# Designed miniproteins, single chains, continued (5): the designs that were tried, part 7

Each design is a single chain, and the fold is of that chain. pLDDT is the mean over its residues in the fold that is shown.

## One batch from the design tools (miniprotein)

Design m16215
Fold by ESMFold2-Fast:
Structure m16215 (fold): chain A 99 residues (1-99)
Amino acid sequence: MKLNEEELKKLVEELTTSDKIEVKASYEGTTEDGTTIKMELEVKKENGYFEFKLKAVVTTADGVITRYESRSKFYYREVDGKYEVEWEEFYEKLEVTRA
């Protein structure tokens, strides 16, 4: 799902006010040039960690299929008036195929 700055700010605020929350958002659309886009975003917050998952599939009108997957998991904490982020998991995968 495509979020603007204000929507992202609101989502972050909602996530920061709760000790446990899970959000799932999806988007599916077609552009004027015939490109199809499918996106799935999952955000989880629990016990001081965040987990983000993004999956996107883009198919162009000429048959090029791009699959993107990213996953990140990190702990966040406040130490001495500073925010610390500790990455537990981060990966990205990009596959491009022709139909």
Scores: mean pLDDT 72

Design m16216
Fold by ESMFold2-Fast:
Structure m16216 (fold): chain A 62 residues (1-62)
Amino acid sequence: AKQEVEKLIAQAEAAENHELAERLKKLLKDGKYSQEQIEKVKQDVLEQVQKKAEERLREKRE
């Protein structure tokens, strides 16, 4: 669980989701986090990461 949160923090930062990343860091630091909260944040982070990945592909345009 905590390892998953750390991974989400890294992905959130990569997606420039500073607010979500900070929120996750606080939850991880206290060790108090709800599964629902993690799942919701995870979904938001994953969507943002996918959008960023698509932009990266455009930057590689010949």
Scores: mean pLDDT 69

Design m16217
Fold by ESMFold2-Fast:
Structure m16217 (fold): chain A 65 residues (1-65)
Amino acid sequence: MIEVDTSVAMIQIAASVLGAKATVEEKDGKYIVKVSKTTPEDDARLEKIAKKQQELVPELEFELV
């Protein structure tokens, strides 16, 4: 079962746990999750989480800023 809100929330929770700030924008039926860069190790973890969620929800996009 694919739930956009759940996938977005998972990325936001992961970012919060790692001390990063996350913002979410909805544009043209896509959800763009922007997360502040922290450390290379934490950034890599966030990218892995985002990629897994994007496999479940193709409308999800992830950006490190």
Scores: mean pLDDT 78

Design m16218
Fold by ESMFold2-Fast:
Structure m16218 (fold): chain A 62 residues (1-62)
Amino acid sequence: MSLEELKAKFLEADEKEDFKGAVDIFNELVRAGAPREELEALRDAIKNPALKHMVDLTISSL
């Protein structure tokens, strides 16, 4: 799956309030080597505050 497809699926999971699915997709983005700048842009687009917090922690651990 391309980085663009993973980003699209991540935002869909956030919109659907699928917290677990969104976390799994975000971990796949990290594993696929998505640059920090792109991960931070995704974090800023997150509507779910719990997901945003978990993503921020993950970025901080990179």
Scores: mean pLDDT 83

Design m16219
Fold by ESMFold2-Fast:
Structure m16219 (fold): chain A 92 residues (1-92)
Amino acid sequence: MEEAEKLRKEAEKIKEIGEELIEMLTEVLKEFPDATSIGAEGERGLKILAYMEELEIDTTKPLPAEEWIKLAKEKTEEKVKELLEKAKKAEE
C-alpha cells in the first residue's frame, strides 16, 4: 500500500541522517576530543546541528562527544522503529 511505502521511505531517510550524523560526530571527536560544546566547525557544524534537530536531540546540554554519538544512535534507532511499526500497521 502507498502509505506503508511512504513510511518505509521516511525510515530509510532517518537511518541515512543518523549514519551521516554519527560519522560527523566521530570526526569531531578525533579532531577535538576535549570539546565541551558544539562549536563553529564550519559547514560540518551547521549540518550536525540540523541533523540533531531532525532527530529531536537537545543541543543545549554540554555533553562529551561519546555521549552525542550514543544519543544519535539511540534516537535514530527509535525513530526508525517507530516509522516501521506505523508502516506495518498501514499494511492491510
Scores: mean pLDDT 74

Design m16220
Fold by ESMFold2-Fast:
Structure m16220 (fold): chain A 112 residues (1-112)
Amino acid sequence: MLEKLEEITERVRAGDVTDEDVETLNKIFLEMQKSPPEEFEKIYEKMLELGRVVDAREAALIAQLNTETDPARRAELRRQLRLLFSLHAVILGVAVLKVVREKEEKKKELLE
């Protein structure tokens, strides 16, 4: 999982993100739901790193789109942005999962 996440991060930096990367990230998210706490924290930290790279790339592509006049290049920039927005949605799901898991742990501490 960590190796796949690192590969996605490098493709975001290179601007080579694909629909397969979105599918892979969704599979990692599903595996995180059942991960032990120690494994979850390691993957979560890497997801935060990916989130920062995605945010930076989104900002760069939006800036490019605002000055681009060629219709074909504008279409390609919008396609890349859509892929980044899909990755960002999964990362937001991971952030929500982190909060839910922390609440469940606190409930256990109060009941035990």
Scores: mean pLDDT 85

Design m16221
Fold by ESMFold2-Fast:
Formats: sequence, structure tokens, C-alpha cells
Structure m16221 (fold): chain A 77 residues (1-77)
Amino acid sequence: MEERRKERIAKTKELLKTSKVPDEIQKLYLEITELEFEANERIRELYEKGDFDKAAEVATEAQRKLDELRKKIGKLA
């Protein structure tokens, strides 16, 4: 899990560096990547625990935050 997260973040940073993406947009893409990993881990833990209501709440909140970050990228691009 942690190795996959590190690898994806490293690949994202390399891609952004190669593509000459502005620093402000780079930060937003990294935030999206980190939020996706954190949300997926939390949702999985809650499902394993049988707390489906909490899992749905976390998923909804994560989706809202992801939409906000994507909207910020759209305004800057």
C-alpha cells in the first residue's frame, strides 16, 4: 500500500516536471492523488469493520473535496 502510494506520487511529480506544468497546478494534482489514497484506505477499513454508513459518509466527503480540487485546476488551466 505505502509503496504504491510512493510510486504513484513519484510518477506524478516526474510527469509534471517533464510536462512543465505550473507549480500551482502541480500542487493540486498531488493533493488529488493523496486524497484518493487516503479516502480509499479509510473506506476499505470501514467496510472491513462493517460500518457502511460511515464509509458512505467518507466517500461523499472525499468526492466533494476531489470535485473542488478539479474545479480549481479547471480555473487555472
Scores: mean pLDDT 77

Design m16222
Fold by ESMFold2-Fast:
Structure m16222 (fold): chain A 100 residues (1-100)
Amino acid sequence: SHKLIEEAEKLEKEAVEALKAGDYEKAAELYAKAGEKYREAGDLEEALAQYIAAANLAAKDPEKQAEFLYKAAEVAEELGDYDKAEALKKLADEAKKKAA
């Protein structure tokens, strides 16, 4: 959907502004929301990129980092990139262990 892509692009721009302001937590959530909109639109490659960006910015919140990495792994599986999905799931499991 063209509207979903426009919504995703707006969220991505808001994420970049939050990142420039040093608000890494807000930037991570906005990138994750952009990823969900790209996924709904069928742009799985862009959805994957957004979830990875969200996970990288959530390094200080291991529970959120794990959540975003599991979502990235699901999108990688939808793309048929099973090696990348396995690698992302392993990183998510490691982040989850740090949260415990």
Scores: mean pLDDT 90

Design m16223
Fold by ESMFold2-Fast:
Structure m16223 (fold): chain A 93 residues (1-93)
Amino acid sequence: DEELKLLLERAPEVAEEDTEVLKEELKPLNLPEEFYEYLLEELLKVYEEAARKFYEGLLGKLSKEEIQEFFVNSLKEAIEKAKEKTKKLLESK
């Protein structure tokens, strides 16, 4: 499936771009650099899975609402995992 391959190839690029945008927007909060590194790690996984679900949506197997719910919930989980990893790192210093 050529369409799925293209979506999967673009997923890491979008995750990297979105992480940089978020880092710029949240710059006044002075968050540790490690938070964004952990966030990118989690977003790479989320965006790959989102690409697969988007492809399933194109095949009529998933609704737009199901894809949106997955993406929003996965983003919230990614942020919480990045926060937890950052907290553990700071507690170790």
Scores: mean pLDDT 81

Design m16224
Fold by ESMFold2-Fast:
Structure m16224 (fold): chain A 85 residues (1-85)
Amino acid sequence: LKEKIKKDVIELMEREGVSRSEAEKKIKEMSDEELLELIRELITKAAQEAVAAGEMTEEEAEAGVEAAVGAVKKGLEAAKNKIVV
């Protein structure tokens, strides 16, 4: 699950003009908290672009961002519980 989240974040960073190599380096050095914050920023930006394009309302975008970030946070917490640290 964490590896899939990292792949999705790398793809989002590439779409923002960051090279794959730089994105991979940054993601490898990031803590779970830093990764979650980066994901929040990327999802928020995508949601704002969707609102600007008329694909969703600002209220739907806000709810969607919180739901997506919450799901990622739960996924990271579940991964920690499955891997005995």
Scores: mean pLDDT 72

Design m16225
Fold by ESMFold2-Fast:
Structure m16225 (fold): chain A 66 residues (1-66)
Amino acid sequence: MSAEEAVENLEKGLEVAKSLTGRGRRSAAGSVLHEARELAEKTEDEKAKEKALEIAKQAQEVMDSV
């Protein structure tokens, strides 16, 4: 999977998480957060890293919401 495809999948996952409620919302957001953090640490693509960190921050906020 390319860094661009990974970022696109994370963005889609974040939108799905935002559309859910309760435990489903938190679980989906937690998965996106985990994957975004891993991408940010493993990628050498600075643009993908910046996008992954942005998505991770938003996923953390969604996960912490009710």
Scores: mean pLDDT 80

Design m16226
Fold by ESMFold2-Fast:
Structure m16226 (fold): chain A 58 residues (1-58)
Amino acid sequence: GVNEEMRRLGKELGLSPATLRTLARIAGMSQRELIELIRKLLAEGYNTSDIVFHITSL
């Protein structure tokens, strides 16, 4: 489920699931939309810091 994917994604990025939920809220995204966006940015070669900056700048 989404919570399991959020935990796995958090481990890849070095972020807590609580931090990821906060990023989704700040961006006005669902947790699913956040997962899809982050996966896309990772595939494009962005690191954790770049991804966090991008999301908080939306």
Scores: mean pLDDT 85

Design m16227
Fold by ESMFold2-Fast:
Structure m16227 (fold): chain A 68 residues (1-68)
Amino acid sequence: MKLSDEEIEEAARRLSELTGEDEEVLRRGIEYLQKHKPEAVPGVLAALEDPVAARAAARELREALSLE
């Protein structure tokens, strides 16, 4: 799955609203996943439907950026 820039921004905004994480960090994390692990992107989108999964996804995105 390939997300547009608008779809990435929308997903990052929704994750930020659900988790309290910084929207810009989440946006960069989703961009990183789409480039390096595109198979993980559908899981992030599915997490938008569940606040617990959304918090876990946001943490993984933040950790992924720390490794780059």
Scores: mean pLDDT 77

Design m16228
Fold by ESMFold2-Fast:
Structure m16228 (fold): chain A 65 residues (1-65)
Amino acid sequence: GKKVSARDALEAAARLGHSAGGAVIAELARQKGEELTEDEILEAARKSGNEEALAEVEAVVKAAA
């Protein structure tokens, strides 16, 4: 999968005002550390059951790339 830094993803979430997506990314980073993949971030959002978080995470992943 494409590699995404947790820091870059969290900064993108904050810049876009995507608090729900940022929360998903922060929790994933707590579990896996700084180096994430796009697939891991999207999967975490899907598992959250939060449609807003999934949409926000999709935008964040595009912005962080």
Scores: mean pLDDT 80

Design m16229
Fold by ESMFold2-Fast:
Structure m16229 (fold): chain A 74 residues (1-74)
Amino acid sequence: SLADAVAAAEARLQAENARLDAEIMKTGKEYNDLLGEKGLEAGIEGSKKVQDLAAERNATVAALQAEIDALRAA
């Protein structure tokens, strides 16, 4: 049913958001640890990696939300 499709899409959005948030936190921790060992260059690299992951997470959430909106409009 449409309701089942919406529920499945919402569950997928929650799962993907949680997965990407965990990856962002893990990456942030890894590069924060490297900042102490390797200094500013590691901090710059880590900041870029975290920003890239945050952009991926925002794009993924937006795409899944658009799928939910399309299902609800059908």
Scores: mean pLDDT 83

Design m16230
Fold by ESMFold2-Fast:
Structure m16230 (fold): chain A 101 residues (1-101)
Amino acid sequence: MAFTPEQLEERRARLEREVREAAALMRAGVLDDEEIGSEETAINAIELLAEVLPDLSAEALRAAAEAFELLAKHAERKGLLRVAEAARRLAELAREEARRL
C-alpha cells in the first residue's frame, strides 16, 4: 500500500486510540443495539478489523478483545448470531496476537 513509514506509524497510533475508545464506550454501555446496524454490515466491518489486528500493540489488542466480547453479547441479545460468532472469533484472534507480543 502507498504509505510512508511515518504514515504507517500514525495510522497504527490512530487505530490503537480508536480501538481503546471503542472498548471504553462499550464498557460504559454507550453502544447499544442500534450501533450494530445490519448483520451483513457488521460482519463486513468485523472482517476488515481482522486484517489490521496484527498491526496493533498488545495493549490495543487486549482492548479490542474486550470490545469484541461486548459486541458479541449485544449481537446475541439482538439475535444476530453470525455477528456474535464473528466478534468472538476476533476477540480470540486479538488475544492470540497479544500473547505473541
Scores: mean pLDDT 62

Design m16231
Fold by ESMFold2-Fast:
Structure m16231 (fold): chain A 100 residues (1-100)
Amino acid sequence: MVEEIKEYIKKKLKEIQKNSKSVEEFVEKLKELIEEVKEKLIKLGLDKKSVDEIFQFLADEIVKMVSDLKDLEFQEKLREKSDELGEEIEKAKEEVIKEI
């Protein structure tokens, strides 16, 4: 189950990278993915350790994906949004843990 969610995250991040036309669209799609992962984890009723592992994986994969971007200006603009995205991930994680 944890590995299936990790594979889903990797697939969705590749789709976001391929299909996003602007920094704003990229950030919006990342926030949608964070919310989708939150809802999925609440429904599955995973333990705190699994929740922590999945959100850490999501955060790490986002950082890796941004670092792999070949458009350096686009990459820098996305890095400026890293704090906002980190806050969204922490909030989503707290909401999942609160429900389990």
Scores: mean pLDDT 83

Design m16232
Fold by ESMFold2-Fast:
Structure m16232 (fold): chain A 69 residues (1-69)
Amino acid sequence: MEEKEAEEMEKRAEELLKQALAEKDPLMSDILYAMAVLTLAVAHVTSENPEVSERMRKKLDEIVAQYEA
């Protein structure tokens, strides 16, 4: 169950990042990016599986790197 929830959170965060990068309004772009980061941060903190938790953290770092580029 947690693995499936983690995969759904990863997909949601990636979709939010794509929307943020395509958004022309800087405030809306920042909101979409913040939602992506928050989704993965919650998944990282609430995951009881250390492997899943670490995967969420790495995905968070990747999203930050892509948006901050």
Scores: mean pLDDT 81

Design m16233
Fold by ESMFold2-Fast:
Structure m16233 (fold): chain A 70 residues (1-70)
Amino acid sequence: SMEYEKLKEEAKKRIQEIAGDDKELEAAFLSSLDQLMSWAKSEKLSIEEVKELLERFLKRFEVIYEQLKK
C-alpha cells in the first residue's frame, strides 16, 4: 500500500533526525522499523493502527537515544 510506504518513509526521516550523525544507531533503529512494519503488514493492521504504533515506537527511540547520549 502507498499509505504504508509513506508512513514508513516519514518514520525513517524521524529516525535519521533523532540519530543525527550516529550511523550505527541509525542503522539499528531502521532495522527495528523494518521488522515492525513487516509484522504490521503480516497482521494486516489498519493505517490508523500503524500510525499509533509508529508514534509509540518513535517516542521509545527518543528515550533510548537520550539515555545512550549521556
Scores: mean pLDDT 81

Design m16234
Fold by ESMFold2-Fast:
Structure m16234 (fold): chain A 55 residues (1-55)
Amino acid sequence: WKEWFERLKAETEKTREEVIARGKQAGDDLKAMKEAITKAQEEFLKKVRELNEEF
């Protein structure tokens, strides 16, 4: 699980950067967009950790 988790973490970071870039295209509130993305990432990782601890 540890190696799988590290790989998933790296892929999540790449996706985060892509979403941030798309936020720039919207040309609106980038600060709010980044904060929302960070929160979503943390919630996603929290759920992944819960699954990893169970199995």
Scores: mean pLDDT 73

Design m16235
Fold by ESMFold2-Fast:
Structure m16235 (fold): chain A 91 residues (1-91)
Amino acid sequence: SKEMELVKIQMLAIAAHTDALLAVRTGNESLREAAIATLDDIVARVEKYFPDAASQVRQLADEAKDLLRRRAPIEEVDKVFRQIHQVLISM
């Protein structure tokens, strides 16, 4: 169901957020790559099941991936993931 797919997307966002914050704190590149890959999976799932939200989620995911690639401060990374969570809970 769409409701189950939304819960799965929300859980993926929690996993990506956790990996992203750990990657920033530790410098672990494997966790950084995992967070980026999970963000791509989230976007693909939103585009498939919730197309009306896809543009907004893609924009925030692209911002989060850019911040992770640029090794941005943890506060900036955390802020974008909080914005992703707010969009997903409003879906």
Scores: mean pLDDT 93

Design m16236
Fold by ESMFold2-Fast:
Structure m16236 (fold): chain A 74 residues (1-74)
Amino acid sequence: SAAEKAAEAIKAKDWETAAKYLREAAKEPQYSSFAPYLLAAASAAEQKDYAKVKEYLAPVAEADPNHPVAAALK
C-alpha cells in the first residue's frame, strides 16, 4: 500500500518519496480519518522540516499503533 511505501521511505530518510506516498496514503479509505495528518506530514517533508514530519505523524501513531507509518517512527 501507499502507507507501507511511505513508512519505508521515512525509514530510509528519503523525504521526497515519503511526501509522495504520504499524499497517496491519505487517499486510502482505511486511513481516511488520518488524512489531514498524512497531508500535513507530506507538506513538511517537501519543506525538509523533519521535526514537523514526526510531529504530524505522532497523533497517527498514538491513535493506531498498527498503522504502517507508526512503525516508521519507532
Scores: mean pLDDT 77

Design m16237
Fold by ESMFold2-Fast:
Structure m16237 (fold): chain A 87 residues (1-87)
Amino acid sequence: DKDKVLEALSKIPETAVELGYITPEEAEKLKQRIEDAINASKDKDELVKNVSQAIIDFRENELKAKITPNLKKGIETYVKKIVDEVM
């Protein structure tokens, strides 16, 4: 269900805080964007696409970090792996 997917994907911002890559405040913003993406999605493929795009958008627009094509593909692969483990 959507709650299990949100719990699993929330490990992404949690781990980023633990590794010192983002602040707790930035992690809460990312978690909210992930939750919004999950709620907007109608199926598993759309959920993977929307969550991946939310993470990419957050990195580019909130963190002002440039993302390479390889990193975008890596984010999509990682999100798909997490979703596949809980759905």
Scores: mean pLDDT 83

Design m16238
Fold by ESMFold2-Fast:
Structure m16238 (fold): chain A 91 residues (1-91)
Amino acid sequence: MDIKLLEEAIEEIKKAIEAIKEGKKSEAIEYLEKAIELLSKIEKVPAAKEVAIGGLKRAIELIKEGKYSEAIEVLEGLIEFLKEVIKELEE
């Protein structure tokens, strides 16, 4: 069920943001990798899925580079994007 996968991915992204804020780099990356796995199972919105997965991979790169503020900004933008995707699927 695509809406449930999107909601679960948003929760993993939120956990990653908190882990970044606490300096828990490895845990943040694990949460984002789980979000990518959840999004990879989505079938109804392939374009939105590819955009979101690309953004999550970019955020992981930023975390590895120590660019935490930029990573958080990307992730917050992805949360808002995924919330809009959920609204479209509920209509």
Scores: mean pLDDT 86

Design m16239
Fold by ESMFold2-Fast:
Structure m16239 (fold): chain A 94 residues (1-94)
Amino acid sequence: LPLPSGVPAELQPLYRKVLEGLQEVLNAKSPGEAVKKLEDLVKEMREASKDLTPEQKRELIVLPLRSLANFSPYPDVRKKARELAEEVEKEIEK
């Protein structure tokens, strides 16, 4: 996904943290390590995004998780990313 034009300056550190965490998930040496890093990343992003709008939460958390669900080389990571994306989307619905 191209960098969203117009990410607010205050959200850039969170966006960078997501990208760095996703890179760590991709560089994990085992599926189990990758899943653990993904769960830890999503937990941190949920805490960091508490006061963000539904749109910002989707952009910051849901879209990266959907990308991992489609493109990760590890089946376990794809499954976990899909489950976490659905979980976060349900939280945003309300």
Scores: mean pLDDT 77

Design m16240
Fold by ESMFold2-Fast:
Structure m16240 (fold): chain A 72 residues (1-72)
Amino acid sequence: GLSLSKLNAALNAGRDAEVRAMLRSLSPEQQQRLLEMLRRGLAFMDAHPELVSDEARAQTERLLALVEEVLA
């Protein structure tokens, strides 16, 4: 399964190649589920900016971009 802590650590370190490799190891169904989860997460962040740091939002946006790149 996907280790969210490892994914987050790689994302924070700017290791995009490692993040892409982890994302590509997921099934197409898992990739699609992650995409939907990230889109819902960003919508929540837009609704509750007081609960989310700028850094956390930027990391979520970056991860979404990498997921969309892998699915293209």
Scores: mean pLDDT 81

Design m16241
Fold by ESMFold2-Fast:
Structure m16241 (fold): chain A 104 residues (1-104)
Amino acid sequence: SEEEKLKKIKEELIELTRELVERIKEGEISLDEALDELAEKTKELASQLTDEEKIEELKFLGVVMAEILRLSVKDPEKALELLELLEENVEEAKEKLDEEFDIP
C-alpha cells in the first residue's frame, strides 16, 4: 500500500539523517554536503510515491530533518534526541527544533 511504502521511506530517511548527524559530528562531511545528500535522497524516494498529499508530507519531513542536520553542527546529542522524537511525533520535534534556534 502507499501507506506502507511511505512508512518505509520515512524510516529510511530517518536512518540516513542519523548517519549524516554522526558523520558531521566526526568531521567526515560538511553540513552543506549532508544537506545535499538528504535532499537528493528525499527527491529519489518522493519519486516512488504517486499520492500528492503523501509526497508533500515527505517533503515536510525532509525540511524538519534538514533543520536537525543544522542543529547537529552545534549540538549533535540534541539533534539525535530530536531525530528519535521525530519517529514518534513530527510536529513535536519541529516545535522543539524551533526552540533550539531561538535567541535567548
Scores: mean pLDDT 79

Design m16242
Fold by ESMFold2-Fast:
Structure m16242 (fold): chain A 72 residues (1-72)
Amino acid sequence: SNVDKLEALLLENKDLIDELLELMKQLPEEERKKFLAKVEEIVRKGLETGDTEAALEELKKVYEEVKEKLEK
């Protein structure tokens, strides 16, 4: 199922997901809400389409965006 595929992909990339969540905790509340909404949309689309690899690539983009925000 798409849920099983996404779960497996997230577990294989647990370090990335954990780092993303830790970085997001360092953002101001408004920025954190924005990125949380983006992550939720990426996960929803991945579950809907079954394209979990595209979802992972979009999550990697969010990770880079959050890193850039924190470098400011």
Scores: mean pLDDT 78

Design m16243
Fold by ESMFold2-Fast:
Structure m16243 (fold): chain A 94 residues (1-94)
Amino acid sequence: SMEEYREQMLKVAELIAELLRHEADEERVAELARQLEELGEGTADSLDEVLAGARRVYEAAKTYTEKAEASPEEKTEEQKIVLEAGRLLVELLE
């Protein structure tokens, strides 16, 4: 159970890292991704800390996907993949 949450947090951090790689203008999202990576490595005994990290990433991913979807700009195939990853992340954390 705790290992499953840790692995989920690492997957979440990986998805946020993908978002940052393609749309890396949001420093706050980068900071959250790094914090979650650190939480994933050290939180085997702290469910509350893992869940708090997941909530922070959820809010960051939700903000990014909402802004990206609201943009009228035609997206590249890579940007579409990143946006889909963000949507999956939001769904996973709901």
Scores: mean pLDDT 59

Design m16244
Fold by ESMFold2-Fast:
Structure m16244 (fold): chain A 78 residues (1-78)
Amino acid sequence: MDKELQEALERAYRLVREAKENPDNEEIIEKAVEELERAAQLSKSPSHQTMLRGAAELLREGKLEVAEEAVRVVLKQV
């Protein structure tokens, strides 16, 4: 369980960083949102679920820096 969650978080983190380098690429943002939603579903922590879903919403709003930090915090805690 922890390994699948960690892998999903690492994929989400990579995609968020790619989105920051290519902020006009909506496909990368959509993929990052999908991986964050997947990581939230895999997480057993309600606080982590809330933070990851919040990060997905921040990405949709174009707040990539705040979304990256939220993913980084969760990744360090799993």
Scores: mean pLDDT 81

Design m16245
Fold by ESMFold2-Fast:
Structure m16245 (fold): chain A 95 residues (1-95)
Amino acid sequence: MDERLREEAERLAREGEALLAERGATPEALAEALRLAAEIARLYAQLSSVSEEERERFLRLAEAYERAAAWLEENPDASDAERREAFARIHAEVA
């Protein structure tokens, strides 16, 4: 099970990198990459080798990524400064 979870996570990570390389840092591409990052975090939370504390950390990280992706979709015209401020706030709220 764990090997399949890691292989899936690696595939999703490559998909996110390819997406950003191909489409650039558009709001849509960034939101999709953040959702892939959330999915990767949830896969790591399922590993039999992770502690309960590590699992909770990965699930909180997944929540942060999903909230950031949703914010980008609602705010596609946001400036880089507004994005950084929103992401910092979201991260602080879930950490």
Scores: mean pLDDT 84

Design m16246
Fold by ESMFold2-Fast:
Structure m16246 (fold): chain A 61 residues (1-61)
Amino acid sequence: IREILREAGVPEEVEDDFIYHLKRHVGASLFPLALGKITVGQLSTALQLLYERGIISPPAP
């Protein structure tokens, strides 16, 4: 997970917060964006990489 966040350009200081919210808010992983600690682009890239690595399931349409 941390390696993927690094690939997405998420700062190391935000990694723990991102992982915490990702695991606790299955439908609300936007919390780090709301805190102003990452950009929309970084969040989008991180989620895409997490889907590709099979760490999270892609949202069902």
Scores: mean pLDDT 63

Design m16247
Fold by ESMFold2-Fast:
Structure m16247 (fold): chain A 89 residues (1-89)
Amino acid sequence: KPALSPYDQRLVEELLAAGLSEEEVRELRLQEIKALAKGLIENAKERPEQREELIEQAKEFVLTELEELGASEEEKEKFLKEMEELVKE
């Protein structure tokens, strides 16, 4: 999937307008990014010749998504660590 789009930003605004708290919207976005990261890693594992490159691209993509979400440096580091654990599985 592409990096976080203006469409995704609008979705966040719509969820807030629907009565969800900023915290609830943020948690939903984090779960979405986590699910996407897992999918990208699993796909990379099925392509062993390109695995390392695809994992690096997945990490870069996730960092871009987290930056758009306004994630802290601590949250980014924790997320990258979780991705490394998924790669080892």
Scores: mean pLDDT 72

Design m16248
Fold by ESMFold2-Fast:
Structure m16248 (fold): chain A 88 residues (1-88)
Amino acid sequence: MDPSVEEFFENSIKIPEELIEEAKKAYEEGDNEKALELLEEAEKYIDDTVNFLLTVAGVPPDHPEMQELLQKLEELKKQIEKLKEEIR
């Protein structure tokens, strides 16, 4: 079953947010390796999602919801980068 465009946009943010939160918990528990793996998974998910949106989804680049989604995904990538630096 294909999700609606709105549900897809919500999940595109929610999934990497949940991975980042799991990474934070792993880091707090002293499992730096697991934390880094979860952050790498979140980053890959964001990159795959951005590629899908720009190539396959057929949503116009100037669509307001697309611009907002891309901005939120960029903010999540910055959070991932900061956490990776904190763990190192």
Scores: mean pLDDT 77

Design m16249
Fold by ESMFold2-Fast:
Structure m16249 (fold): chain A 109 residues (1-109)
Amino acid sequence: SEAVSTLQQTAEELSKSESQAAQELSNALSAAAQALQDGDYASALNSLQQALEILKNNLNSFSEEEFFKVVEAIELALEEISNLAPSLKDEVAKLDSDLGVLVLKRVLL
């Protein structure tokens, strides 16, 4: 899937950073990609929520390019989960809203 590939590519790029925040984010995105491949959408959402918390707590630690690549990867993953697991739609909507708030905060920096 495009979501899995984008999460894996973004995680790989972040893994090259010496930043602890980037390493933690890389691990969360890799876990989300693995859960999506396994069809474990609940675990994928939990990993994406962890990624969002890492971004929220380290907003100034990521370049604009890194930040928006992570946002794109998470948005693609949320879209895939929404399509394949409609029972999780409320959890997806909450995470998407939280991501939108984070994007707004980053743009205002």
Scores: mean pLDDT 88

